Designed miniproteins, single chains, continued (4). Designs and how they scored, part 50

Each design is a single chain, and the fold is of that chain. pLDDT is the mean over its residues in the fold that is shown.

## One batch from the design tools (miniprotein)

Design m13830
Fold by ESMFold2-Fast:
Structure m13830 (fold): chain A 66 residues (1-66)
Amino acid sequence: MPDLPDNLDAETAIAYARKLAEAGDYDLAISVLRVVKRTLEEKGLLTPEQRAAIDAEIARIESLKA
């Protein structure tokens, strides 16, 4: 399984999750986005724009699973 880098930002996480979703790894892609969102929130590094982008990407991938 691909490991998350320790220097992962929101933009890198979204790009990585998109590649996972393109490969059909929807559950892993959603998990990556949720973990990064939580980590950035806990560190006080998550902007409202980044939150919205991550939430939109999670919703998009979840719709592809249905």
Scores: mean pLDDT 77

Design m13831
Fold by ESMFold2-Fast:
Structure m13831 (fold): chain A 67 residues (1-67)
Amino acid sequence: KKEEEERKKLLERRYQVDIEAHRAIGEIFEAVARITDPEAKPRVEQLRARQEAGIAELKKEYEDEMK
């Protein structure tokens, strides 16, 4: 079915865009922590952990949608 193939392609594209956005945010957080207060490093690391968890959740949703 062409509909199923199109659905999978759209999901894959959206998934990649979401992953790229999460990566960019993580890199920004690290850069900010490096420039600002050293005390901010643990908090930025927590935010990065949350972003990583978000990525893992997106992967699980993507796999579930691909079925």
Scores: mean pLDDT 72

Design m13832
Fold by ESMFold2-Fast:
Structure m13832 (fold): chain A 96 residues (1-96)
Amino acid sequence: MKLSKEEIEEALRAAIGTLEEVADQISDPEARKKIQEKIDEAKKALENGDFPTAIEKLREAAQIAGEAADKEGNRELSMKVIAAELLIVAAEFGLS
């Protein structure tokens, strides 16, 4: 499935918003900081139209967020991370 540039951008922005919500609820300050750093890198890549880099950085953020949510036993946060991962996957397939 091929997506327009606008559809890819919307999916990546939605993933960013979801991961920011997860980061705000993570109790581990180091995990939160790492997630935020990856989100900031993804935002910069997205501003530059660099979708592959934005996808890479969001995947890294999602992995850290998922591990932190699982460690806390927070099912709701884990489900939000899965939702963000699905948006990232959709954006990646849209680039293909």
Scores: mean pLDDT 86

Design m13833
Fold by ESMFold2-Fast:
Formats: structure tokens, C-alpha cells, sequence
Structure m13833 (fold): chain A 74 residues (1-74)
């Protein structure tokens, strides 16, 4: 499984958890996963994670954070 596929699954799990999980926890998990990918030099996986959350999240707060991460990684 590629890191990009792992990133997409992490993003989908974050989005799926939104109805039952506090947004502060989901923001922390998103930032932690982004940080881990970037620490490993995998900017592409970090972009896939952030773009997937920005596209699929029903939360304006998580979408905005994810979009900001995408812009910062360009």
C-alpha cells in the first residue's frame, strides 16, 4: 500500500469520525498525520491527506484548516 493510499484512508477515517469526535481532536489528528508525513519527506502523501479532508469534510472548520495546509505545502 502506498503512502498516498494510507494518507487517503487516514483522511476518510477523520471525515467518518466527525459526527462522534470533537473537532479539536480531529484537528490534532490531522496535524499530527501531516507532520509525520512531512518528517519522513513525503510531501505528496501530506498533500493527498489535506486535499482529501478539504474535499470531503462536512465541517467548514476542518475544510478551512485542510485548505490552509494545502496552500502552505504548495
Amino acid sequence: MSNEEIAKRIAENIVAAEPTTPLDVLEGLLLMAIGIFLSNGDKEAALVLAETVAEKSPSPRLRELARQIVEDLK
Scores: mean pLDDT 85

Design m13834
Fold by ESMFold2-Fast:
Structure m13834 (fold): chain A 66 residues (1-66)
Amino acid sequence: EEKEKILKLTMKAVKAAMDGDIETARKYIEELKKLLEESKDPEVQKIGKNGLAAAEKYLREAEAKA
């Protein structure tokens, strides 16, 4: 299920960013972006956009620490 994949990728990206693993966080963010570009389901896009925004916020905070 696309929604499940988006939620898992979002959780992995946020966790990696919070742990300071910038490269792993970027990897999962890129996978999330690909999934969103391939899907035209409006619900998947809404969930994914929210997840992407959260992951990118934590990534920016992690990058600022480095």
Scores: mean pLDDT 79

Design m13835
Fold by ESMFold2-Fast:
Structure m13835 (fold): chain A 108 residues (1-108)
Amino acid sequence: MEIRIKRLTREELERLFGPAEADALMADYEDIVVAEKDGEIRPGDELKVAPARSREQAERIARYLAEHSEPGEKVLALAIKDEATHDLNVEAMEAVGADPEVLEIARE
């Protein structure tokens, strides 16, 4: 099945999460990338969320997770504006036993 990677626009974020959450996401993250396996992302979909430092990292992480996800699961990778917050997010991911490949990509 084809995995589609795309950057979400503000309008798409408002459609998926509502205007208040879209504003919050756009304040903290430079790029919000979705990997779509088995169709387009919809409001109420179960989402796996991963932090990234750049759009390029977000696209790589989203693709990797989508290739290893269950059918119907959608992946969001969030490229954070604050580098120090990204470092804390990577540390938190390691502490909860996140996938070593995802951690390797996130640390680049």
Scores: mean pLDDT 75

Design m13836
Fold by ESMFold2-Fast:
Structure m13836 (fold): chain A 102 residues (1-102)
Amino acid sequence: MTLTPGQVRELLLHLAGLVERGDDESLIQSLITLLKLVPQEELLAAFEALAAGMSPEERAAALATLRAIRAVVEKNKDKIPEETYAKILELLDGMIAALEAA
């Protein structure tokens, strides 16, 4: 599956909404489902393309959102299969690194 930068933006807004509501279970399930549907390398490539076009303000907001998602994932580590947990953290850390480099 090929993701557009627009689709990745919509996904981030959806995940941000789940974080804001404190819906940890839906957030974790959304991340697990995403990794099953889209290869991690395609997700990272689409996100890097999105990040390259971001303003400093958009980049700061996305960084805050990804760090909040990462904190929720870490808090719920015992509820996530070990292999899936590692993949989610790798994806989130890659996305954070892309934003910090932009």
Scores: mean pLDDT 82

Design m13837
Fold by ESMFold2-Fast:
Structure m13837 (fold): chain A 65 residues (1-65)
Amino acid sequence: EFIELKVLEDPAFPELVGKKIYLSKEEVKKYTGKTEFKVGEVVTLTVTDIVTGKKYELVAEVVSI
């Protein structure tokens, strides 16, 4: 099952701002440390770029769960 997120800020991929992304509940827990989400909640995801190994913060709004 997937959570639908709307990207508000992405410093690594600015072209994703305003786009919807789909992550599993386990992935969102891994990136945010949270297990429960509400529609309209703004979340910060700490993502590791697999190519560079650097961490960055992506800000997104929960659209559906």
Scores: mean pLDDT 78

Design m13838
Fold by ESMFold2-Fast:
Structure m13838 (fold): chain A 74 residues (1-74)
Amino acid sequence: SDRAEMAGLSFAQLKETGAGIVDWILEKARELGDEETVKKAEELRAKLDAATTKDEVIAVIEEALRLLDEIEAK
């Protein structure tokens, strides 16, 4: 259902949403000293910035949400 909900958003809205999630993960990982998660978040940010289609942005958001779940469990 999450993917279907995201498919209803514009490319610009998806990029803004993805950037917000990744930036939050990046700040929290830096605060925790979690260098591996910082690296993963930076890689996701680069993928997001390079994305040219809604499907590419949705894939980055799905990866970011998985990483967010991992960080929140700490």
Scores: mean pLDDT 82

Design m13839
Fold by ESMFold2-Fast:
Structure m13839 (fold): chain A 73 residues (1-73)
Amino acid sequence: MSEKELEAEILAALADMYRSIAKLMKSRGADKSELEEILKKIEELAKRAEETGNKEATERAREAVRETRELIE
């Protein structure tokens, strides 16, 4: 595994983790502003994943963004 591939995997894994945290926060009564802060973190991770050129990692991170947006709306 190349250093760039490992970076992409870490970014995707972090996005998945933050999405899971957002779901837990929502279930525990977190307000919209708290969920929007975690969404910003996931969006930044998705941008970084896209910059690695790794399609699979980018798609995973973008899915995390989409699911988190659905929790807020």
Scores: mean pLDDT 85

Design m13840
Fold by ESMFold2-Fast:
Structure m13840 (fold): chain A 75 residues (1-75)
Amino acid sequence: NAAAQAAATALAGERGQRSRDVVVEAIKMIKEGKPDEELIRFIQERFGISEEEAQRVLDALKEHLGLIDNPAIRK
C-alpha cells in the first residue's frame, strides 16, 4: 500500500506536469480546428492510452470548452 502510494505519487507528479502540457496543447489543437482523428492520435501517443480513453479525454475537453452542445441535464 505505502509502496504503491509512493510510486503513484512520483508518477502522478511527473504525469501531472506532462498531462497539463498535453492538455494545453490538445486545447490549442482543438481551437485550431484539428480533426478529431488527429487529436485522438495525439492524446493516445502522449498519454500512452487506448483510442477509447483518448476519445473520452477529447470529449471532456470539448465539453469544458463549450464546443459540445449539451442542452439536457444528465443523470
Scores: mean pLDDT 64

Design m13841
Fold by ESMFold2-Fast:
Order: structure tokens, then C-alpha cells, then sequence
Structure m13841 (fold): chain A 96 residues (1-96)
């Protein structure tokens, strides 16, 4: 599903922060994504990005993004979405 310009900008910020290993900045960017997109779309976008980072060998950035997304989902009160996140990442990796 296509993200809005605001949601895409938030995801791009999360990507840059994760590559820098900045868990706090990545979490803030994911919170911004959750304000601009539905929880399902945000989880799918984060899972696809994490799978892509891992496929490129950026395992540390992928781990930062997954942890930051889980923290942002929990902070937003989306505990069921946070619990579903590992499965979404594995499904995205299998689809590559």
C-alpha cells in the first residue's frame, strides 16, 4: 500500500536513524509514522524496510529499526501490533 508523503518522510527519517544506530531517533521517527499511517500500514512498511536492510547485510540497522518500531507501537498503546511485528518481519524476509 502507498504511504502518504508525510508517512514516507517519517519512514525515510527512521531509515537514516537506524543506519546511524540511533535507537531514540528511530523510535521518534516511527512514532511520527504512526501519526501519519494506520498501524497495519506502519508495521508492514517497517517490516519491509527491516527485511530489506537485513538482505543488504545491514543487520545492526535492521535490529535497531525492529526494536524502535516495537517501542513506538507499545508507546502508542498498540501492544497487539507490537506482538505481531516479528512475524511480519519474517514474512517480509520470506517474500524477498
Amino acid sequence: AALSVEAQAALNRAHRAALAGDLEATTEAMLRLLRAASADRAVAAAANLAAGLAALGDDEAAEVLVEATRRALREAGLDDAAAALPGAVEAARAAL
Scores: mean pLDDT 87

Design m13842
Fold by ESMFold2-Fast:
Structure m13842 (fold): chain A 104 residues (1-104)
Amino acid sequence: SALAAADVLVANVAEREDVEASEAAIERARAGARPGETTVVATVRDLATGEDTFVGTLTGPVARAPELVRRAFELAREAAERARAEGRDVVAVGAVATRRPPPP
């Protein structure tokens, strides 16, 4: 069956409240998640250019969503900290997509 947009829940995870995941990151997260799965897409955004660098994508069962979010965001934060050490102004941003399991 085709999944309706309502069958996918999307959330933003960022180092700052005023920073949101890009449409590209959101679409990648949606494409990665099968029914009953969560996909987390980790990116680092350059604040001078607005360009996102994709750091990682993690997919797993919805029951492991908190672990997947934590791990993906750790990768994004490590990449952001390295970029800042090189003099770049960046923030870590993640997109999370969860697809509902099919009804019983």
Scores: mean pLDDT 80

Design m13843
Fold by ESMFold2-Fast:
Structure m13843 (fold): chain A 60 residues (1-60)
Amino acid sequence: MTLFAAGLAARMVKKLIEEGYSKEEALKKVRDFLERSGLSQEAIDNALKVAEKVAEELEK
């Protein structure tokens, strides 16, 4: 389910940035995780869009 993957990606990117990873590093780790999870490309793309919005907010 796309919405569930988006929520997971948002939590992962937030945790990685809070742990000291850069936005680019955090988003790459989230992408790699989602690609290994067997999700559809649509679900991955939607989850990454949500993660990117969360990363932008945390870097302000």
Scores: mean pLDDT 78

Design m13844
Fold by ESMFold2-Fast:
Order: structure tokens, then C-alpha cells, then sequence
Structure m13844 (fold): chain A 106 residues (1-106)
């Protein structure tokens, strides 16, 4: 794995605000801030190469907003994380789940 420079890591607050705005646009206001927080933590963990921690944060984000585009994106990023961990079976499972929620990801 090629180490990512610190300066290329996404700003977690910027990620959080973008995800919150997207969830609010979909009508998921009640859980938007908590789901955005977990999603941002997952992205930050993924950027650091901590794929196991990234999976846990994306799973929590999905549980808060399961039938949303952000929930589908969380499953897609979980699939990417499992692929990095060498778990091809789980990667394929979560990619399929993401596409079932949001076909535009397929």
C-alpha cells in the first residue's frame, strides 16, 4: 500500500457537512448529524489505512440511514475497505447491497 501524505487526507468536518447536507436533502434530518459524523470518521480511518475501523464507522452510518444514498455509499466504502483487507467475498456482498439501494453505484 502506498502511504498517503497527511495533506491529502479529507477534512473530516468538510466531509461531515457534505454528508449532513445530502441526508437533509433526502429527508433524513433526524439522523443526519450522527450519520454524517460516523461517515466522516470512516473516511478518515480509510485514508489512514485503518480499514477495519473504517468498516465499523461506515456500518454505524448505514444503521442510522439504511435506505438512503449515503447508506448505499457507506456500504460501497465498506466493500472497498474489505477489498483492501483481502476479503473479496465480503467486498462483493457489500457492493451488491450498495447497488441494490442505489443502482447508480453499479
Amino acid sequence: MVPLPKSTAPDPEAVKERIRAALKAEGHDEFAEEAATYFAQGVQAYSRGDYEKAVKYFEKAYELVPDSRIGARAYQLMADAYEKLGDKEKAEEFRKKAVEIDPSLG
Scores: mean pLDDT 77

Design m13845
Fold by ESMFold2-Fast:
Structure m13845 (fold): chain A 90 residues (1-90)
Amino acid sequence: SEELLRAIALALRAIGEIIEAEKYGDPEAVRRAVEAAEELLKLAEETGDLELARIALKLAKMALEVAKKLGDEEAVKKAEELIEKAEKLL
């Protein structure tokens, strides 16, 4: 389905941006990773797909770890908010 392809694309984007941020210390990559994970969580909420919610939660936690390492307080806050939202859905 188009929704499944979108979910895969968002997850791959989040993973790629997390790797980019970890390797190069780019705060913009952290922010893009959080945004992709947030879009994936929104898709999980709209479809009721708890597996997508679990993936979004895992990606948000990975992004949070990198954001803390880089000292990006805005990305930390966004990732923490996303984690809380995903945990409430699960």
Scores: mean pLDDT 86

Design m13846
Fold by ESMFold2-Fast:
Structure m13846 (fold): chain A 76 residues (1-76)
Amino acid sequence: LLEKAEKALKEVEEAVKKGDEEKAKEILKKFFEEYREELEKLIMEEHGFSREEARKAVEEAEKRALEMIEKATKAV
């Protein structure tokens, strides 16, 4: 999972550097779609969250990451 997250983050960074906000968001959304259950399980195991708490934490992380992409692409 960590290796997959690092690869996705690198691809997002490259898209952001090119000013391609849409592509950066698409890469991020695809990663969360593909690995949502693994992320939830990891949060439950590492932080002792309930499944519902882990689900909300992943949703919040995705929202935060999308906001960061918007800010990074607007920062000239």
Scores: mean pLDDT 77

Design m13847
Fold by ESMFold2-Fast:
Structure m13847 (fold): chain A 55 residues (1-55)
Amino acid sequence: SEKEKKLAEIDEMHARERAFVERWAEKNGLSPEELAARLAAVDDTHARLKAEVEA
């Protein structure tokens, strides 16, 4: 279904964004606390986008 396709794309984007943030954090020397905060924001956005598709 179209919803299943959108959810799959959102999940793929989430995985790529987490990987990007982790690599960027390593390159720029972010603290574990700052990295955790950035990843939490990415996870929050992902949850919101999935909720919007399910609405």
Scores: mean pLDDT 86

Design m13848
Fold by ESMFold2-Fast:
Structure m13848 (fold): chain A 60 residues (1-60)
Amino acid sequence: MGELVEAVKDVPQVNRGFLGLKKGDKVEILKELPNGMWLVKSLKTGEEGYVGKSDLRLLE
């Protein structure tokens, strides 16, 4: 299982391939990219997409 993280703010879907989130939405990290983006999967919708790592917080 990938690590679980939470959106710290509302994240708009700005382009195709990016994931839109609401503050408090939980996602699973699928892949970390060297440019500071993470490929994640929404636990709410099952959608996959890219999110900036600064918009997410690790869950204990």
Scores: mean pLDDT 77

Design m13849
Fold by ESMFold2-Fast:
Structure m13849 (fold): chain A 102 residues (1-102)
Amino acid sequence: MLELMELSEAAMKIASTDVEKAEEILKTGTQTIDAAMQLRKLARELEKLGADDEAAKLRKLANDAINQTLKLAKQGDVEGLKKVLEQAQKAVEEAEELIKKL
């Protein structure tokens, strides 16, 4: 929740010079934070299945994704944000497949 507020503040600062860029940052950043929240949920499911090491890796991925999103949003790096989103979404898909096999 604090992360969404910080993302909004970063987007508002950029909106003063580039509204389209600010909109892309807010959209892509929000999607990445949502994917990171999904990774945290999947980590809890992996822990219930006894996959503690895999759960720890997903939690680290989620935290890294959130931290990178906030940093890149403040820098106005839309391309970097899109890369972080792609990596987070791929990790969600891989974790869901792993859970199905357990």
Scores: mean pLDDT 85

Design m13850
Fold by ESMFold2-Fast:
Structure m13850 (fold): chain A 77 residues (1-77)
Amino acid sequence: MDLEEGLRLLEEASRAWEAGDYERAARLAREAARLLEEVDPRLAAVALAAAGRALALLGKDEEAKELFKRAEELYRK
């Protein structure tokens, strides 16, 4: 089920973040957001914000801004 798979990926993203692997954390959080977007848009927004934060730490500011904007839109659903 997309919800459970998305939650699993968010958990893996959190572990990657704690390990300092921001590239992996961003990738996993973005995949989680993709799976969660239709089933839980607010949780998908949380995942996009997590990915944006990781990308910002990597200096990928434009990509981070795009994800934060998408998170804002989904949070309003």
Scores: mean pLDDT 84

Design m13851
Fold by ESMFold2-Fast:
Structure m13851 (fold): chain A 99 residues (1-99)
Amino acid sequence: ALEKVREMLRLLDEATAALTAGDEARAERLLREARRLAEELIREIGEKYPEVAEKLRRVVELIERALDPAASRGERLLALGEAQALLQEVRDALEAAEA
């Protein structure tokens, strides 16, 4: 579980950098991979940690906002910042539970 959260955090950091640099194609690829990992993690831990799974579903929604072609650059960057904050909370909760 923690490995996937750390990988998602890395992917969102790289996607934020790509989006800021105007590399839309790279940002999209990184965000789709982060979404896939979040969905896999929800399936793996959702029954054991329902509150963590709820935060991960919000991360998926925020990633979808960042992928929305109708969203402004500012809205997309804000969504990525919120997703990163939620993933840090998920990481901290799982580190405490899986210690």
Scores: mean pLDDT 86

Design m13853
Fold by ESMFold2-Fast:
Structure m13853 (fold): chain A 65 residues (1-65)
Amino acid sequence: MEISRRTAAEILASALSLEGGRFVRFEGNEITVRLEEDSAALREAAARFKRQMEELGFTVRVELL
């Protein structure tokens, strides 16, 4: 369940960042993740991040570039 909106997002964003993703925006209940390249591995990592955050009750948007 939700622990801390900011903390959870920062932890997951940090993990995604290691795979080429970066910059997470927080706007109320919406989290936006930015991807700077298109690769199967990065898309899968972003999909896992999205599902994890949605399970915590957030709305996640994934942007390419």
Scores: mean pLDDT 66

Design m13854
Fold by ESMFold2-Fast:
Structure m13854 (fold): chain A 69 residues (1-69)
Amino acid sequence: MKLSEVEAASKYTAAGILVAAAEIAKAGYDSEEDARRSLENARELARELEANGYTEEARKILERVEEVE
């Protein structure tokens, strides 16, 4: 199955929101478990994007995840 450009953009945006949520959680505004779950979900979206040829989008997500972790 291949992602459309719209589906890829949607997943990229969702991953960005998840990373931001993890940053907020890690800053003490939410639980450590919520932070870990958000980062794992962002990694999953990045893997799906990479599998569908959206390598640059996946790389940007993984870089942000690494910075927050």
Scores: mean pLDDT 80

Design m13855
Fold by ESMFold2-Fast:
Structure m13855 (fold): chain A 52 residues (1-52)
Amino acid sequence: MEEAREYVRAKLKEKGFPEEVIDPLADRLVELTGGDKEGIDAWLDGIEEVRL
């Protein structure tokens, strides 16, 4: 889980999200995907389209 969480945090930081948003988003995405990088990557790619 920690590995996946850090992975998401790195991705969100790369996209320019503020740290305040990165932490809660990363935690939620890891929960939703079960820490699977493939699932996380798909979610991150679709975020802009999904709306959230």
Scores: mean pLDDT 71

Design m13856
Fold by ESMFold2-Fast:
Structure m13856 (fold): chain A 81 residues (1-81)
Amino acid sequence: SKRAEAVREAVAVGIALRAGRVADARSPAESAAAAEAAGEAAARKGLELGLSEEVAEAIRETLVDGSALEAAAFVQELMAE
């Protein structure tokens, strides 16, 4: 679906940004900041692609907090559509 494609694109942007910034991180605080920046970028991309604020927030939460299993499950279901 168009929504599933938008979710996959937003998540891919976040993953790419996080991977690059984490590789350059010099401290745990920089790694945490990289995760937050990646989540924000992914959420913003999702909104640009027409995703709802609720879906964009779930994508952000999934990228910021790897233990947010409910948000991650919701995002995975949307990507599978």
Scores: mean pLDDT 80

Design m13857
Fold by ESMFold2-Fast:
Structure m13857 (fold): chain A 89 residues (1-89)
Amino acid sequence: MEDPLLEFYKRQLEAAEAAGDKRGIARAYLNLAHVYYLKGDYEKAISYARKALEIAEEMGDEDLVREARQLLAEIYKKMGDTEKAEELL
């Protein structure tokens, strides 16, 4: 894939996974979700944002939980699913 930002965040994910860095893994997933959102791939954006949210919740990182929920809400709004977006806020 020719998207250098997507490749950058995939490498960030691999490095965080190799290090066992849960916060790094969650952040890499959140960054990947954002890139897919910008590309219009909402299914992948939701998938990665949910993975980030799950890890953030396991860590009790309220800032990452908020960021992941806000991104998911924005994706659902873009898809026309306002009710699902409101459930995340």
Scores: mean pLDDT 84

Design m13858
Fold by ESMFold2-Fast:
Formats: sequence, structure tokens, C-alpha cells
Structure m13858 (fold): chain A 84 residues (1-84)
Amino acid sequence: METKTVEVEVDGSLEEAMQAAGLAIREALKAYPDVEVVSARVEELEDGKVKITVTLKGPKENVDKAAELFREAYRRAVAEGRRL
């Protein structure tokens, strides 16, 4: 069992970040069902930026892959949800 923390910063609102994080977590856990979410945090930063921090726990080989999939899925979901 290994623990991996992923941090991603994006431009957007807290609501967009929370929705994107939920989608990305579901996608990662569906792909790697032996990985668990230990904690997830979304923080509003200044200048319209949002930071998401997710801590995952599982087998070493799957935790790293789940972390990368989460990062990819999160950025994709934020981009799709963004409005001008």
C-alpha cells in the first residue's frame, strides 16, 4: 500500500473545480478500483484560480496510474465546463 498526493491548479470557479474533481475521482476509481481516496480538498486562490489536492491510497503500481489519470481527467473536465 502506498499514498500519493496530487495537486492541480486551474483557472475557474470553486463550483467548476468541485464538479470536475468529482468526475475525475469517479473516472480514476472506475479504472483502478483497488485505489481509495483518503482526502480531497478544493481551495479558492486569488486571481480566479482554484487548487485541488487529492490523496490516494492503494497498491504502488495502481496509485501512480490513478494519480496521472485523475490529473488528466480533472483538466479535461474543467476545460469542458468552462464558459467565457
Scores: mean pLDDT 79

Design m13859
Fold by ESMFold2-Fast:
Structure m13859 (fold): chain A 58 residues (1-58)
Amino acid sequence: SLEQQLRELKELLREVEKKLQEIKENPEDYSPQEQAVLLATRAVLQAAIDFLERLLEK
């Protein structure tokens, strides 16, 4: 269902945001490439969530 997909995307976004917070707190333990990938992933997940929420609203 769209609601299940939305829940799964929100869960993934939370995991990505948690990892980004860990990188901010411990920047020496992570590569710049890993941070860039996670930032891009966050943007894609947020766009997908916003799109699905708009579909469920209608």
Scores: mean pLDDT 84

Design m13860
Fold by ESMFold2-Fast:
Structure m13860 (fold): chain A 68 residues (1-68)
Amino acid sequence: SMEAVDAEVATYAALLRHALAAGEVSVEEARQAIEQLLKKKETTLSPEELAHLRAQLEGVLAELEAEA
């Protein structure tokens, strides 16, 4: 469901913010982690849910890049 996707985005955004702030990952590593997550979700999400997840996570990454 889209609600489940939104909840996963919120959780992943919090983890990415923490890791980037701590210097544990670069923006490029975060981008790669997002692509790995999306690849893993291809088997469990509909194309519409996958597109929504991608758009939301790309938005989160753009916000984190702007804050850096």
Scores: mean pLDDT 77

Design m13862
Fold by ESMFold2-Fast:
Structure m13862 (fold): chain A 63 residues (1-63)
Amino acid sequence: SVLEKNREEIERRKEKAVEFVEEMRRREEELRRRVAAGELSEEEVRRLLEEMGRRIREFLEEL
């Protein structure tokens, strides 16, 4: 039915969004740990944050 098809599409998009949010959260935690350990310069942190921002934008455009 049309209702079941719409439900499956919503569920699938929701699952993809949850997985993406979890991936971004893990990347943020790893970045935070590396910064705390003194492994990254301010410029390196900035570049990584810009990369994450671009990935978020691309994901939202693909939804």
Scores: mean pLDDT 79

Design m13863
Fold by ESMFold2-Fast:
Structure m13863 (fold): chain A 74 residues (1-74)
Amino acid sequence: SLSTAERNALMDEIIKLAVEFNELYKKGAPVEKLREVLEKMKELAAKLDAGSAEHIFAQELIDEGERKIKEKEA
Protein backbone atom coordinates (compact mmCIF):
# COMPACT_ATOMS: atom_id res chain seq x y z
CA SER A 1 0.00 0.00 0.00
CA LEU A 2 1.00 3.64 -0.51
CA SER A 3 2.34 5.92 2.23
CA THR A 4 0.17 8.92 3.22
CA ALA A 5 2.63 11.26 1.44
CA GLU A 6 2.55 9.19 -1.79
CA ARG A 7 -1.27 8.94 -1.69
CA ASN A 8 -1.63 12.71 -1.10
CA ALA A 9 0.81 13.50 -3.96
CA LEU A 10 -1.14 11.22 -6.37
CA MET A 11 -4.51 12.70 -5.32
CA ASP A 12 -3.20 16.28 -5.65
CA GLU A 13 -2.00 15.53 -9.21
CA ILE A 14 -5.27 13.76 -10.19
CA ILE A 15 -7.32 16.72 -8.87
CA LYS A 16 -5.09 19.19 -10.78
CA LEU A 17 -5.62 17.15 -13.98
CA ALA A 18 -9.41 17.06 -13.34
CA VAL A 19 -9.39 20.89 -13.03
CA GLU A 20 -7.34 21.14 -16.27
CA PHE A 21 -9.82 18.77 -18.02
CA ASN A 22 -12.81 20.93 -16.96
CA GLU A 23 -11.10 24.18 -18.08
CA LEU A 24 -10.25 22.62 -21.48
CA TYR A 25 -13.83 21.28 -21.77
CA LYS A 26 -15.32 24.76 -21.05
CA LYS A 27 -13.01 26.33 -23.68
CA GLY A 28 -14.18 23.83 -26.33
CA ALA A 29 -10.83 22.05 -26.62
CA PRO A 30 -10.73 19.17 -29.16
CA VAL A 31 -11.55 15.62 -27.97
CA GLU A 32 -7.88 14.63 -28.59
CA LYS A 33 -6.68 17.11 -25.91
CA LEU A 34 -9.39 16.01 -23.45
CA ARG A 35 -8.38 12.34 -23.98
CA GLU A 36 -4.69 13.21 -23.33
CA VAL A 37 -5.58 14.64 -19.88
CA LEU A 38 -7.96 11.75 -19.11
CA GLU A 39 -5.27 9.15 -19.95
CA LYS A 40 -2.84 10.86 -17.52
CA MET A 41 -5.56 10.68 -14.83
CA LYS A 42 -6.04 6.95 -15.55
CA GLU A 43 -2.27 6.30 -15.26
CA LEU A 44 -2.12 8.02 -11.85
CA ALA A 45 -5.35 6.37 -10.60
CA ALA A 46 -3.89 2.92 -11.42
CA LYS A 47 -1.14 3.62 -8.83
CA LEU A 48 -3.70 4.08 -5.99
CA ASP A 49 -4.54 1.15 -3.68
CA ALA A 50 -7.32 -0.86 -5.39
CA GLY A 51 -10.68 -0.45 -3.62
CA SER A 52 -9.50 2.51 -1.49
CA ALA A 53 -11.77 5.56 -1.12
CA GLU A 54 -9.17 7.54 -3.12
CA HIS A 55 -9.20 4.98 -5.98
CA ILE A 56 -13.02 5.03 -6.08
CA PHE A 57 -13.08 8.87 -6.10
CA ALA A 58 -10.43 9.03 -8.86
CA GLN A 59 -12.46 6.51 -10.93
CA GLU A 60 -15.60 8.68 -10.51
CA LEU A 61 -13.67 11.71 -11.88
CA ILE A 62 -12.46 9.58 -14.83
CA ASP A 63 -16.00 8.27 -15.54
CA GLU A 64 -17.33 11.88 -15.52
CA GLY A 65 -14.59 12.85 -18.01
CA GLU A 66 -15.51 9.94 -20.33
CA ARG A 67 -19.20 11.01 -20.15
CA LYS A 68 -18.30 14.65 -21.02
CA ILE A 69 -16.24 13.52 -24.05
CA LYS A 70 -19.17 11.36 -25.22
CA GLU A 71 -21.59 14.32 -24.86
CA LYS A 72 -19.17 16.57 -26.85
CA GLU A 73 -19.05 13.97 -29.70
CA ALA A 74 -22.88 13.82 -29.88
Scores: mean pLDDT 87

Design m13864
Fold by ESMFold2-Fast:
Structure m13864 (fold): chain A 55 residues (1-55)
Amino acid sequence: VRLSSAERALRTLAELAARERVPREEAIRVMQDWARKEGIALSREEIERLYEEAV
């Protein structure tokens, strides 16, 4: 499923950002930008939830 693949990619981005000690707001912004470029319709709250679950 396309969405499941996108969620895995976003989770990987969040984990990498956390390991590199990227600030939360910057990591979320990067995740939002990636989702937008991939044409994925996720709200900021959904992206924040994925970030919190990944880190």
Scores: mean pLDDT 78

Design m13865
Fold by ESMFold2-Fast:
Structure m13865 (fold): chain A 63 residues (1-63)
Amino acid sequence: MKKALVLVDDDLERARKIGREIELASEGKIFVVPVQGSLEEGREVAERLEKEMGYEPEILDLR
């Protein structure tokens, strides 16, 4: 099963930068999704990744 990491941050640019670094370090084995907003919004994205795309999601709160 493919791994996904949902990065929740108040600063979307920071989340995107960190996400790109993680994807490069993982050689594309981890799919990173930056989310600007709340942990609830991050959980909604994680549930969608699991149900619709078959990813194994983890959430990381950068706030």
Scores: mean pLDDT 80

Design m13866
Fold by ESMFold2-Fast:
Structure m13866 (fold): chain A 81 residues (1-81)
Amino acid sequence: SLADLERDVASLRAAIPYYRKLAEEVGNLSPSEAASKIAALDIAYVAARWAADQGVPGSEEVARELEEIRDLAVKKYEESL
């Protein structure tokens, strides 16, 4: 439902500082752990992007921030290889 999407977006927004910290730590993890954390960040981004596509207010900003965080995590992972 729309209300469920709005709640999910609010939860993702609240978790952004956690996701930023996670992205910074990816380069210090094992390859398997790093891949798992990147997958979790990608899932968060996809969820926010889906909510934005459904027209949930504020979700476009959350999706953009999560995309940047995911891309940072990928960069940190690639630098660790």
Scores: mean pLDDT 87

